# Designs tried in a protein design run: designed miniproteins, single chains, continued (3). Part 42

Each design is a single chain, and the fold is of that chain. pLDDT is the mean over its residues in the fold that is shown.

## One batch from the design tools (miniprotein)

Design m9440
Fold by ESMFold2-Fast:
Structure m9440 (fold): chain A 63 residues (1-63)
Amino acid sequence: MKISFEERGGERIAIAEKDGVRGEVDATDLSDEEAIEAAKKEAERNIKYVKELLEALEKLLSL
């Protein structure tokens, strides 16, 4: 995963990206290690959710 940090309006945001799916976490009060872990976890959760949602939609539309 690609890791980056952005500053937005005084907030520090940690971003993890893989295969076009992003996970973003407010890292203002987090250590770099915690921020990276949280962002990766969010990205992995989003990847899993998108895959499950696609499968559910295919089943629903095929009824």
Scores: mean pLDDT 79

Design m9441
Fold by ESMFold2-Fast:
Structure m9441 (fold): chain A 56 residues (1-56)
Amino acid sequence: GPVRVVDTSSLSPEAAAALRAAEGQSLEAVGRALGDAMGIPADIALANARPALEEV
């Protein structure tokens, strides 16, 4: 389902901005957006951001 942002306080400003911009997209799409913003692989970026989001 679509990703919802819950808490970005643990994220960098760049990661927080990318996550908010990708809110409402699938986990896969959010992972790609975070990976692009952070310069790391999408799967790793998504794992690092997991406490900040939920799938609804």
Scores: mean pLDDT 84

Design m9442
Fold by ESMFold2-Fast:
Structure m9442 (fold): chain A 84 residues (1-84)
Amino acid sequence: MKVEVGETVTVTFTGLADGEYTLEVTFEGEDGTKFTARKPVTATDGKVTVTIGNFGGVGTLRLVLRDEDGKVVAEAEVEVVAAA
């Protein structure tokens, strides 16, 4: 998936058991910027929807969803490209 700098991304994870998960977001910019954030999220009706602002630079955004045991249950990757 590709998005332009200045845009927001909405990612939906489906097929989940209802409950608590940890969303880990890692941005690796081509300029050498690296950023990792973790936040608790709750799955309801088998899904989690997250909206992520862009990080102001070109790079790769990786999302990892972990269950209560720390097991990876879902992943997504987004390429951030220069605005046209």
Scores: mean pLDDT 77

Design m9443
Fold by ESMFold2-Fast:
Formats: C-alpha cells, sequence, structure tokens
Structure m9443 (fold): chain A 99 residues (1-99)
C-alpha cells in the first residue's frame, strides 16, 4: 500500500540519521578523552538497545504492513537519537575539559 510505503521510507530516513549519530558517538569513544567516558558509554549502550528494537520492528513492519508497528519503530528511533545526542554532547564537553 502507498501509505505503508511512505511510512517505511520515513523510518528508513530516521534509521540513517540515527546511524550518523551512532558513528559520531563511537568516534568519540575511540578517539576522545577519558572524561565522562562512563556516561558516554552508558548512553551509547542504551541507544544501541533502542536502535535494535526499532530495527526489529522495522523488519516486522516490512512483513506485516502494520501502521502501529511503524509508529512504535519511529518512537524507538527517536529515543535512540536522543541518547546518542546526549552522548555526543558529553563527548564534546569531555574534549573541552581535556584540553
Amino acid sequence: SEETKKLLEKLEELLEETKKLAERAEKYLKEGPVEHVEEIRKDAERAAEYFNEALDLYKKLKETGSKEDAEKAGELLKQTSAYFSRADQLAEEAERLAK
């Protein structure tokens, strides 16, 4: 259906945006200073958990065409983005404090 196709396209866009945030967080954990590393790690781990749940729902939506599953996946991706954004902010603060 056209409506399901549009929902899948929007979720795919959110998924790609979330991947970019994840890549930034991973870069800071590898290359960044040790300040706030525990908080950054915890936020990144929580984000990864929400991301995996969203990915599973996205795959289920592809099979079922359920609008409800699409909306749940979207909400989980927003939570994932929020945690990665927090990790990114902490990483930037850690870089400033280390120098």
Scores: mean pLDDT 69

Design m9444
Fold by ESMFold2-Fast:
Structure m9444 (fold): chain A 88 residues (1-88)
Amino acid sequence: MKIEEVKVEKVSDTEIKVTVKATSGPLAQAAAMAIADALKESGATRVEVKVGENSATVTAHVPPENIDKALEAAKKAAEELKKRFGTA
């Protein structure tokens, strides 16, 4: 069981999108929730998680002053998840 991909995208000056692909839906959902928590701690005002069969998408609304901090937090969370679950 492994995380296959975590893609962090700056959609706009106020929106970040993270896509997680994993070998199972529950793993993708857990990873997306961890990223959502990191985004909330970094100043995101609204975070939405959408779950697919083997994927999850996190969409975060962030004030412009916090966008760079939130983007860094999402990238850090993605790297931690890849280290923990990318080698299985």
Scores: mean pLDDT 81

Design m9445
Fold by ESMFold2-Fast:
Structure m9445 (fold): chain A 64 residues (1-64)
Amino acid sequence: MKIDLEAAGREVIRLVKEGYSPKEAIQRAGEKYGVPEVAAASAAAFLLVKEGRIELAKEVLDAV
């Protein structure tokens, strides 16, 4: 369950670390995994909260 969503969330985080904006990272991850932008952003935010990166999680959610 949520394998594609978790992969999309990880891709958002990877792209942000490579210097993409949260908006561009969300769009690219959503297109790559065929998931809605809100789903990719939510998965990334969940992973970031688990890492204690709450402010970055908010920035990702605000970009949708």
Scores: mean pLDDT 82

Design m9446
Fold by ESMFold2-Fast:
Structure m9446 (fold): chain A 66 residues (1-66)
Amino acid sequence: SHLDEALALRDQALSEGRDAVEEQALRGKVLSVGIAQGREDEARARIAGAKTLDELRALLDEFRAL
């Protein structure tokens, strides 16, 4: 069914959009924590090296533990 394919593509696009919003929020949170700690350059470099949402979450936890 063409409708079922369209719904699957829509759900994938919505999921990808949610991930993009979460990525932007996590990048911003890591940067904010890094700035507060006087580690802005380190935070920016580590954010640029992160390839997945799980890596960004782990990075946020790492910076908060400093």
Scores: mean pLDDT 82

Design m9447
Fold by ESMFold2-Fast:
Structure m9447 (fold): chain A 65 residues (1-65)
Amino acid sequence: KLKEILKKANEMKSDEEIVKFIRESPDLKERLIGAAILFYRQGKEELAKELAKMAGVTLEEIKKN
């Protein structure tokens, strides 16, 4: 499930696509992972790390994309 979420997020080339994914996803874990990816791409690593932790994943797993 995490790999599928990361694959979808990696196919999203813009912040707008990630925001749409966060907005449209009914699953809290998917929203948190999307938010973590968005903030990581914006250079907000500490916030991204916290959101990833809330989703039960590590920032390292997000960075492996």
Scores: mean pLDDT 75

Design m9448
Fold by ESMFold2-Fast:
Structure m9448 (fold): chain A 74 residues (1-74)
Amino acid sequence: MEEKLKKVKEQAIKDLDLAYKSRPGTSREKEFYELIKKVINGEITPEEAVEKYGLSDKFKKELEDFINWLKEKA
């Protein structure tokens, strides 16, 4: 299961990188993409992201839902 989850996370990061390359936004949007990648990698939790970067509770929930979706795919 952990090995499958790792592969799903790696694929999600690749998809996110491709999406950003297709539609690079403002510097703030780039920071958000980098932050999402860190959350996917487990380098930072959704809670830490909210606290350190001043993100909304709605965005925290979206990150948590996305991580749960990745676990369902594993």
Scores: mean pLDDT 69

Design m9449
Fold by ESMFold2-Fast:
Structure m9449 (fold): chain A 97 residues (1-97)
Amino acid sequence: SPLDQLKAQAVTLLQQAIALLEAAMPSLSPEDRRKAAIVGASLAILEMSLLRDTVDFDQALRILDDNIDTARQLNQADVVQLLQKIKQLMQQLKKLS
């Protein structure tokens, strides 16, 4: 279904964003590594909520906006782009739900 395809795309992009954050960790200060770890944990929770069909879309969109802002502060442009795509998919999922 279109809903299942959008969920699968969102999960894949979440996994990619987490992997990019983990790859960036060794190059970050200890403070920025803590911020990146919080973003990564937040995205992993969002992935689990999508897989379990327990997602609160309004909460998820707020969390994504906060994570986009943090990723910008960390100068992680590729992560920002992935999170923006995830946000668009989340908005589409909300409309179909």
Scores: mean pLDDT 91

Design m9450
Fold by ESMFold2-Fast:
Structure m9450 (fold): chain A 65 residues (1-65)
Amino acid sequence: STLTITVTGSKPAVASDGTVYAPGESISLDAATTVISERDGMLIVRDTATGLQILADPADVTLST
């Protein structure tokens, strides 16, 4: 299944590959390989299959499957 991260707030989400996802944009990942954690108030979404990490403020993103 697909995990979709939508930037619903005013702050962008930033991916470890240098991609910046602006307000209103969405990122799709494989839910089966994706690990979600939080550190220091920041949401860290990591795709273990690709090594891609996405850093976001949890107040500014919505997660859906």
Scores: mean pLDDT 86

Design m9451
Fold by ESMFold2-Fast:
Parts: sequence; structure tokens; C-alpha cells
Structure m9451 (fold): chain A 87 residues (1-87)
Amino acid sequence: SDYPDEVINNARNLIEAIQNGDLKKASLFYFRCYLEASAQGEAAKNKLYRALVTFSKEIDLSLPADDPKVIAAALPLIQTCYDLGFK
């Protein structure tokens, strides 16, 4: 993958949280990303929204979190969060 290891690892962690039903961890990630994007204005919110829509269309939650297809669906979302300054 052409993505940094940190982005790949955070994509795996997010998918594992969702698959394990850790809604608190998954929802806190989303909520923090949304608040950070909202503080940056409409262009940042629109960029995050597009990444989330793509993620929701491409993710297959029936597959293991470390499946390359699952990771590939999450990587653009995590990279978008990093580009917007999210941790």
C-alpha cells in the first residue's frame, strides 16, 4: 500500500471497533472527525462527507478487519481525516 503504516493501522483499528460492536469507540472516532471538520468550515465538512459516503458504499463488514479489501475501503477515509488534521 502507498499509505503510511500509521494510516493502515488506524484503518484496521476502526474496522475492528465496528466489527466487534464497539460502538463507543467507532462513534467517538466519527464524532471527533465531524467536530474537527466543522471547525474548519464547509469545504472540510464536504471532503469528510464524501469520504464517509465512499467508505459506506465500499466497506464489507462480513470480512475480517485485516482483509485487504476491508482495509482498502477504510484507507481513503483515514487518509482524509489525516489531511484535515485529525489524529
Scores: mean pLDDT 72

Design m9452
Fold by ESMFold2-Fast:
Structure m9452 (fold): chain A 100 residues (1-100)
Amino acid sequence: SSKQEEAIKLVDEMLELAKKYLEGEISREEFLKKFKELAEKIIELTPEEYKQEVADLLHEFINLTEEAYDLKEKDKEKAEEKWKEAEKVFEKLKELIKKA
């Protein structure tokens, strides 16, 4: 549906935003603000029966992204592992939206 296509575009925009944050191109405050705006729009576009699962995956994604960011200067290998986990959560989110 058009709503699913819009949600997938927002999810892809969210991934790009997270990459810019991890690369130091945007501040944490700007990242969190824009992430919240994108997350709210994605949830609005999601059917009622899938809203909780989508919200849970979005929370998992942001937590893993924040962990990767915090580890970036201290432990690069662990930061890369956390980011790979975040990317896997992101793929699950896209598949759930396509199913919804």
Scores: mean pLDDT 87

Design m9453
Fold by ESMFold2-Fast:
Structure m9453 (fold): chain A 87 residues (1-87)
Amino acid sequence: MIEVEVAGIRRATVDGEEMLVVEIRIVIDGKEYVLYLFLPASLSEEEVRALAEEALRLIKELLADPSLSIQEVYQRVSAWVAERVAA
């Protein structure tokens, strides 16, 4: 069984800049993994929620591919978030 959820959203200072940190919890066959998404503090609550929901859908889709490792899923999701935030 695969479970993916948003465990929390918090503000943090990273290298002197305010960031929003979205904590995503992934459970695969009883093993727990955590993925952190770093978003600019300039994003609205609605934009953060929309990005988090889209990220959850992407993670579930990527985890359905048996050729991808959890590290590759992390890399793809992080790249996707970076591209979306840059637009």
Scores: mean pLDDT 80

Design m9454
Fold by ESMFold2-Fast:
Structure m9454 (fold): chain A 88 residues (1-88)
Amino acid sequence: MAEEALDRALARLNEVAAKSDLEGQVTIGVAIIGLAVARLTMEKDGPAEALRWAARQLEIAAQESKNPDVAKTLRDAAEELRRVAEEL
């Protein structure tokens, strides 16, 4: 289910990026790279640890975001990734 959680986060971020300004798109782009790195580290660190790391990166991006809709989406995605990690 870790792979599916990352896919859901990616879909949510892409949806918000399509409606965001350039600054929001850049912030979400960096977050998407973080999700890709987490996917690559699943085999080495395990799925739960990869999801926790991804959630942390999204939370940091949310705190630094100047766009409130982007920040909310990043926080919501981070919370879902943390919940899935706790189930693993």
Scores: mean pLDDT 81

Design m9455
Fold by ESMFold2-Fast:
Structure m9455 (fold): chain A 66 residues (1-66)
Amino acid sequence: GERLARSVKALLEKMGKKTVTPEEAKNILKLFGFDELGEKVYQKMKERGLKEVTPEELAEIIRELS
């Protein structure tokens, strides 16, 4: 959980990404080899009505689901 959350956050910040959509978050986690976690993150964002989240908010969602 924590290591993945930090790695994803660091990558997005380095890329200058201010926000990510549920689809983008799912695809990023899939690229890291975490397909199941990516689906869970996508569903949680959709259930909460989140159209986009910051890298920090995404890292928190990853920690909650890991």
Scores: mean pLDDT 83

Design m9456
Fold by ESMFold2-Fast:
Structure m9456 (fold): chain A 73 residues (1-73)
Amino acid sequence: MDELLARLAALARRAAALGEEEVARLVQKSGTALASNDLGTAIRYLERALALATDPEVRAELAALIDEVRQLQ
């Protein structure tokens, strides 16, 4: 869990640095949901972030995080 939260925080900072502020916001919301054990809400925010993301590395990490959060169910 702590590793996933750290990865979400790093991804949010990366997205913000690239100018993808809405993606960064959605990733932060996903982290808050995950910390509250609301996996469904966390996945929904990550899927919305993936739909908006344009950077290939950000998209790849979002896809990986969605799969890993789904494994927690």
Scores: mean pLDDT 85

Design m9457
Fold by ESMFold2-Fast:
Structure m9457 (fold): chain A 66 residues (1-66)
Amino acid sequence: DEKFLDAQVEMALKTFEDAGLTREEVLALLDNPEELIERFLKLNPHISKREVEIWVETIRERVARE
């Protein structure tokens, strides 16, 4: 369901924005997901790497659907 996926993506993007990474920065780094994850964890070391990986994968899935 694209509508559900869009809601998950917006939640993930808001989480990144609240953590100091803009929507534009996140989208620009989708082609280098390891750098995106590293930048997020540097700013938010208390968050699990696995959670960040799931958020990145969710955003990438939405972008891939075009």
Scores: mean pLDDT 79

Design m9458
Fold by ESMFold2-Fast:
Structure m9458 (fold): chain A 97 residues (1-97)
Amino acid sequence: SEDMVKNLELYIKKLDEAIKYAEQGDGEKAAKLALEIASQLQTAMDISGEYDPELARFEQLALEAAEYAKQGDLDKAIELLKKLKEELEKKKKELEE
């Protein structure tokens, strides 16, 4: 699924930006980017009517990261954003074989 790989690449790029903002102390921008990823994942599942447990997991990590970033717990936000990035990169590799 080439389209899924491209979507994962876009999410990874947004996560790199979110991590950079969090590392710079900008929790609001980090949260905004994490919420954009979560919203896109939820929209994809809603449109398809298909529950994907992996996409749900990615959405959960993005929402949790955004919550910690908004609360000013940037260390926890960075941890969760990096974990989400690792899980997205793993999924991408599995799809690319």
Scores: mean pLDDT 84

Design m9459
Fold by ESMFold2-Fast:
Structure m9459 (fold): chain A 71 residues (1-71)
Amino acid sequence: SDAAVATIARAAAHEGRLLVESTTDPEKRAAAERLTAETVAALRAAPDVDSAVQAGNEGGRRLRALGIPDA
């Protein structure tokens, strides 16, 4: 449903914002901002919840690869 996709997108945006706020490394900050924006855009464009879950998992994996300490 649109509501479920919107909820997943909002959660991804919030998680990305926490990562951006948790890093003092300007390269990691820029990468986290970019990957968060890309993930949120992909989630909002998802045609169904299953596609949104896949996009969220991929975005989360890329964000974790940045090595920013958890907030």
Scores: mean pLDDT 78

Design m9460
Fold by ESMFold2-Fast:
Structure m9460 (fold): chain A 102 residues (1-102)
Amino acid sequence: SAPTPQEILDATRQRIKASTDPAERADLVEETTRLVLSQLATLSPEEQVALLDRLIDLINEAIEFAERSKASIEVLMRLGALLTGASTLKVSLQKQLEQQRR
């Protein structure tokens, strides 16, 4: 059986912790974001929001490490773009869910 999105995120967190390079961590987060987003359409809207929350946590952890490590502007911009995309999608999905329940 294919790994679940949560298993992908947990495995990526472990891989990120093994890296001391903020650029390598950014590459891992970007790849994981693409994999997670590719499975998003197969999930319920509630599951999509929960998955995006976990993804946003992962991106924020990578941003904090990059800032502490004095990473390049390019690395910070890449991570910021991923955060903006994931956050915007989550807000859109949450608004749709709230409208359907009210």
Scores: mean pLDDT 84

Design m9461
Fold by ESMFold2-Fast:
Parts: sequence; C-alpha cells; structure tokens
Structure m9461 (fold): chain A 101 residues (1-101)
Amino acid sequence: DGRILSRMGRPPQTLGEEFHVDMETGDPVEALRRFLRRLQEEEGLSEAEAVRRAAHALYNYGLLTGQDVLSEEERAELVRLAEEDPAAALERLLEIARKVK
C-alpha cells in the first residue's frame, strides 16, 4: 500500500517520501528497518550515514503529521551519537519508532 498511496496526490519520489508513507500505512519499526536497509543497499550509505538520514526523516515525519515523534534537540543528539556509536543510535531510533502511533 505504501508504494501506491501518496499523501500529496502523487506517488513517492524519494526513499524519504516512501518511508513517510510506510510509517503511516504500516508498522513504524518495520518501516524504519526497511528505510535503513534501503539506504545502505541502494544508496551505498554506511550505518552511521543511514542512521543520520533516518533521524532526519523521523523528525520531518513528526513535523508533517503534527506528532511529537522526535524533537529538534533529540534529532541533533541522534546525529552526534550516530557518528560516535552507530549501534546505540540505531537502538534509540528503533525505540522512538516503537512509540509512533
């Protein structure tokens, strides 16, 4: 459904837009895991780069939906943590995704 559904009346044009649709139509944790895998496999990003991109995408999802998903301060801390400890940053992103309604 996420690949067909578009909130803007057009199909998703980017991995970030596809991620936002997947977040809204399915399980947020599965959507995040798929987004991270695709960033690494399709765009060739490192784990740290993928986690950083995912933090920005979750922040933007919160802004677009009006949900209190991730604050600007939490996003900044996740970006720093991704450079220092990508595994810990990934665990924190997954915890945040689990709290999305």
Scores: mean pLDDT 75

Design m9462
Fold by ESMFold2-Fast:
Parts: structure tokens; sequence; C-alpha cells
Structure m9462 (fold): chain A 75 residues (1-75)
């Protein structure tokens, strides 16, 4: 479940977190609209750039992404 994925995410290293987000996104992708898929694809691309600028915020940014996916699936 998505909740179990979130709990696993909390225990991952920063390097493993990006891979985890990509895997989670691929699992939920079919449940999203094309517009939501495009938005999240863009977000993941921007995330890679932003964590290079502010590595200390990688956890915060990744958590925001997880919350966004969760909210989209709750409709």
Amino acid sequence: SLEEEIERFKKLSPEQRLAFLRDLYERVRPQLTPEEQAELDGWLAAFEYRVQLEPEKAHELATEFLRHIHRLLER
C-alpha cells in the first residue's frame, strides 16, 4: 500500500530516496490523469536539480512529493 511505501521511505538514505520516489511514481502512474502525470514528471526532473543546489532539503522536498501523490490518489 502507499502507506507502507511511505514508512519504508523514512528509513532510506538520501541516494535511495530518489530511486524509491521513481518506483512509487511508476506504481501509481496508471491511476493518474495525463495532466497529473506530466506535472509529476516535471517535478521529478526539477527535484534532481534542486537537491544538487540544496542537498540539506532533499528529505523535505521528497516528503512534499510523497504527500502530493497521496493527495492525488485520495480523490
Scores: mean pLDDT 73

Design m9463
Fold by ESMFold2-Fast:
Parts: C-alpha cells; sequence; structure tokens
Structure m9463 (fold): chain A 91 residues (1-91)
C-alpha cells in the first residue's frame, strides 16, 4: 500500500509539472495527451487491485487528470477520468 501511495503522489507531481511544461511550450500537447492516456491505461489495468485505503488518493489523481484534460480540450481523456471516478465511488 505504501509503495502504491508513493506512486500516486509521484504521478500527481509529474502530471502537474508536465501540464506546466505544455503551457510553457516545452512539451507538445500530443506527448502530454499520450502521457495521460498511458496513466489512465495503467489505472484501468490495476483497477480491481486498488486497495480501498487508496481510493481517496486515486480519486484525487483522476480529478486532477480531469481538470488538466478540460484545460487542454482533451474531451476523451476527461470522459475516461470521469467514468473511472464514478466506478470507484460506486464500489
Amino acid sequence: EEALQAGLEQAKQDLEEAAKLVKEGKLSKEDFERGLQNLLDYIEKYFDQIPESLYPQVIELLELIKKVAEEFGLEEIKKRAEELIEKLKKR
């Protein structure tokens, strides 16, 4: 659990930094979108393995993904994040 919690916190920090780099023109929107897709794919792959104690942290990460996707007009990424948040909240 501690290893997953550390990984979730690192993913949030990496996402915030990547979003900043896109806004500064140092990272392409396409590379950023690919990174978000990969992150969502990993969350979906391990969805049934997420311990209940980490649901708040996973929801927080998904809410951040949703927020940055909305800022950059990535509607498909936003919808995927919203669906995962809803599924996790219904567990």
Scores: mean pLDDT 83

Design m9464
Fold by ESMFold2-Fast:
Order: structure tokens, then sequence, then C-alpha cells
Structure m9464 (fold): chain A 58 residues (1-58)
């Protein structure tokens, strides 16, 4: 059960990150850099929080 939730979350996060990369490719270098840094930071925090919640709920 836990493995399936983690796998699904990783697949969704990966897909979302690729979409952010595509969006960034349409922006100026400065805007693209900011968007990618923000997206990476938010993703890292989200995955950390998700893992913590799974451990607390299990």
Amino acid sequence: MLEEKVKKKQEEAGRRMLEKIREASKLSNADAGRLMREAATELAKELGDFTKKLLEES
C-alpha cells in the first residue's frame, strides 16, 4: 500500500516537473531560472511533507 502511494506521488511529481521545464523554456532566462528554483523548492518540501504524513498515518 505505502509503496503504491509513493510510486504514484513520484510519477505525478516527475510529470509536473517536466511540465514546469516546458513552461520555463518559453520564458526569459531570468524568469525561467526563478520558476525552476521555486518549483524545485516546492517539490522538495511537498515530498518531504508527504513522506512525514505517511509515516505519521501508518
Scores: mean pLDDT 76

Design m9465
Fold by ESMFold2-Fast:
Structure m9465 (fold): chain A 68 residues (1-68)
Amino acid sequence: YNFSQLLNLACQAVRDNQAATALTYFKAASLTPQGQTALLGDLLKQDVTVKAANFAEFKKICKQMFPN
């Protein structure tokens, strides 16, 4: 999977109310070169990982990463 595919899968899992699946795909995306450049691992550690149980925050992050 590439970075974009992993983020799309994470956001789909968020929409499906699958917190564990969404977090798994976000973690996978953070390991790609593009995810590392975007500091996605730091976001997961400091903002997303700490608040992983809160689905509303996952939904906000998805919208912020893919603004229309």
Scores: mean pLDDT 62

Design m9466
Fold by ESMFold2-Fast:
Formats: structure tokens, C-alpha cells, sequence
Structure m9466 (fold): chain A 82 residues (1-82)
């Protein structure tokens, strides 16, 4: 439980850190392009981790959606790894 939740937060924090860093170095880049390139790859990893967490805990759609929002992904992406 604690481990899965921690991984989700770490991924969210790492993603935000990377996004901010790239944006500072390349202010020209639009947020859409940044998300498309950087967060897309890490979103898959986050979705996989969250899917396992959902199976371990009896999570509702509401909780799944909250975690997905923190990681910058959609719950549908998480459910794909069910």
C-alpha cells in the first residue's frame, strides 16, 4: 500500500520537476508539446504502477481518478493495464 502510493507520488514529483526544468531551459516550447514528449513515456509507467495498486487495494473510480490527476494521466490509461 505505502509503497505503491509512494511510487505514484515520486513519479508525479519527478514529472513536474522535469517539466519545470525543460520549460525554464526552453521557454519557447509549448506546454502541449512538453507533455506530449516528456510525460507521455512516464505516464505509461505510472499507469502500470497505479493499476497494480488498484488491484491490491479495493479502489473506487474516484480514488483512481485522483491518483491519475496527480500523475497527469487519465484513469482510462490506468485501466488499460488492468
Amino acid sequence: MEEADRRGRELAERRQKVLKEIREKHPDITPEELIKNMTKEERDIAAEVLAEWVKINNLTDEQIEKMAEILGIKKEDILKYL
Scores: mean pLDDT 63

Design m9467
Fold by ESMFold2-Fast:
Structure m9467 (fold): chain A 57 residues (1-57)
Amino acid sequence: LSSQISSLQSQMDSLGDQVAQQINDAPTPEQRDSIVSSGVSQLNSLQDQINKLKSSS
């Protein structure tokens, strides 16, 4: 479980860096907003998985 949580946290860090890069490369505000929305959704999903593993229920 600890190893799995560490893996998910590492994935969140990598995703955060990738999203930041994509935002900087986005040519329009609409594309930037889309990237942010997608990134937030993915980060929330990973956080939910971590929370479920920590809750032991």
Scores: mean pLDDT 80

Design m9468
Fold by ESMFold2-Fast:
Structure m9468 (fold): chain A 67 residues (1-67)
Amino acid sequence: MRYRLTAVRDTAVIGERVVPLAAGDVFTAEDVRFRDGFVYARDVELADGTRFAVAMVGADAVEVEEL
């Protein structure tokens, strides 16, 4: 299942490296899990084409939508 994640405030995606996000930035993932105040995402693709096999972001900083 594919998901869209939208930053609702300035935050960061933490994968192999940290990528800053501004409010309104969007990215996609194939799988998401909510745990310990974070969204853990798999097969992450950022708007600039950056890909992470696994990444996390603060759950309070993103909206998650099923595509």
Scores: mean pLDDT 85

Design m9469
Fold by ESMFold2-Fast:
Structure m9469 (fold): chain A 54 residues (1-54)
Amino acid sequence: SPMETTKEMMRVLADGTDRLIEARRSGASDDELDEIVHETRRRVQRILEEARRS
């Protein structure tokens, strides 16, 4: 459902944001931060593509 898709997307974005904050605190490299961003974008894309097929 659109509501469930939105909730899952919001959870993934919140998780990605928390991971970025924690990685920055830990002194992660720019490459490591970019990887977190790319992984978060891939997870969002998967959720949206799955919703489109439903």
Scores: mean pLDDT 85

Design m9470
Fold by ESMFold2-Fast:
Structure m9470 (fold): chain A 116 residues (1-116)
Amino acid sequence: MEARQQALAARFRAVAAAIRAAPSVAEALAIAEEFVAWLREQGFPEIEVVKAEAIAYGEIIRVAARYDPEGTERALAELEAREPEFEELYKKDEKKAAEEILELLRRKVEELIAAE
């Protein structure tokens, strides 16, 4: 494994732990935004940045389960309902699939923050 990939894996584990320990969805979002800024600064390819950001936003939704389990369950159900659509898109255009997943996750995080 290249040093860059090892650094990414280590940073992601630390970021995921920090997001899970965050006292609010807004603070979890700030941690995710700092992680994305770090990825861009390190010169990671755009596809890797988008994929990592989508994974971080998924962790934020899990944090929301501590404050709004019902709202979180609704958000996850909508994500699961669209999984076949994203899987087919991924086979045709991996980057576009990652971008559409990220956009949906961003909207769900915004809805959860608005419900606080």
Scores: mean pLDDT 78

Design m9471
Fold by ESMFold2-Fast:
Structure m9471 (fold): chain A 84 residues (1-84)
Amino acid sequence: SVDDIVDQAVQIFSQQLSQQSQTRFSRAQAVAIFRQALSQTPGITPAQRQAIVAQFQAMLATQGDYYTRSQLVNIFRRAARQAL
């Protein structure tokens, strides 16, 4: 289901964020980690990946220049649900 794919993608993204030593991320760093998480998420087409990335970038732009892990996880979940 869409919810299962979103939950799996969020789990992968959260794990990648937790492996970083930093607690705050720039927009460029957030997008790079996000693209990496999506590349490891099964069940998403290339077109869907592009749509999710576009939504994530748009949402990030409205939230300032630096993000906490919790903010990034929330934005990721919203972007994935909006695009799927």
Scores: mean pLDDT 82

Design m9472
Fold by ESMFold2-Fast:
Structure m9472 (fold): chain A 96 residues (1-96)
Amino acid sequence: MQDEDGRTEFHKLATEKDVEKLLAKLDELIAQGRLEEFYIKDKNGNTPLHIIAKNLDPVEALKVLDYLVEKGVPLEVFRIKDKNGKTVYDILKSKK
């Protein structure tokens, strides 16, 4: 499930910069009932959503996050803080 750095398959695909490919793979994993994996933190405290927020432009990241909410990802996941005390929204706001 997790690698040596605590990263799941969700963390790895969250580095995908092609939004259409990212959404297609996320939809596949959500359809498999693997929503609890969005709560899993890597060794830096990053959930997959933190990686998405750090990797994509703010506009693209918001589109992905809105899609995940619509698909039933719990709002509590978005409130998780990374090792630096940053939520997903804190990261998006810092990109300006």
Scores: mean pLDDT 78

Design m9473
Fold by ESMFold2-Fast:
Structure m9473 (fold): chain A 74 residues (1-74)
Amino acid sequence: SELEELAKEEGLEVSEAAKNAIKLLKDLPAEVVSLIAGKMERDGIVNPSEEKLKEYVEEAKELLEKAKKLEEEK
């Protein structure tokens, strides 16, 4: 059910993944944390390892930098 998937993403799974992301990434900009949470959901990873989180952080920062540069030049 779509309702169950929304509850899972916005409740159980999202709350667990988001809670872990907030605790581990609280010192990062909110935009970066949001990108990482979204990436975790797309990859189907709720509780990533510390090494995987570092990869997500680097990837999110690169995506944010590229998006900013494209907006400035577009």
Scores: mean pLDDT 65

Design m9474
Fold by ESMFold2-Fast:
Structure m9474 (fold): chain A 90 residues (1-90)
Amino acid sequence: MAKVTGVSASATTYKQGDTLTVTVTASKDDAVITVSIVDEQGNVVASKTVKGKVATATFTITLAPGTYYVVAVDENGNVVGGPRVTVLAA
């Protein structure tokens, strides 16, 4: 079965208005992966679904300043935790 194998972000610090690019890797090219941005309270504040063995999800940072976590989940419920990202005021 297709499985998410990794998740990375273009940087770990962003300002409001910046673009966050998340790269996800999977074992197969038919993998469907949901990329989520999660706040410190555990709330999903943004998400995108991508498909492929290597895929990118792009987010424009409209989030309030604070600490967030990038998480990738495949269709089989496998979870890969990504980097902590910090959002600063513009």
Scores: mean pLDDT 83

Design m9475
Fold by ESMFold2-Fast:
Structure m9475 (fold): chain A 68 residues (1-68)
Amino acid sequence: SMEDVKARILRFGELLARHLSRDPRLSREQILAGVLAVVEDAARKHGLSPEERAELLAEVRRRVEEVV
């Protein structure tokens, strides 16, 4: 379902942020920007509407900000 796709993208974003946070050369801002760009691309390719993408990106931002 689309809800399963969204949940998978959210989880992927969190895992990517945790992985990137291990690179001391990357700032918090760079990690956040990179994760959001990858998540937006994934959401677009999976056919999420602009509204669904905006809501998903906001949730990813909140969760990523908690781990970096």
Scores: mean pLDDT 84

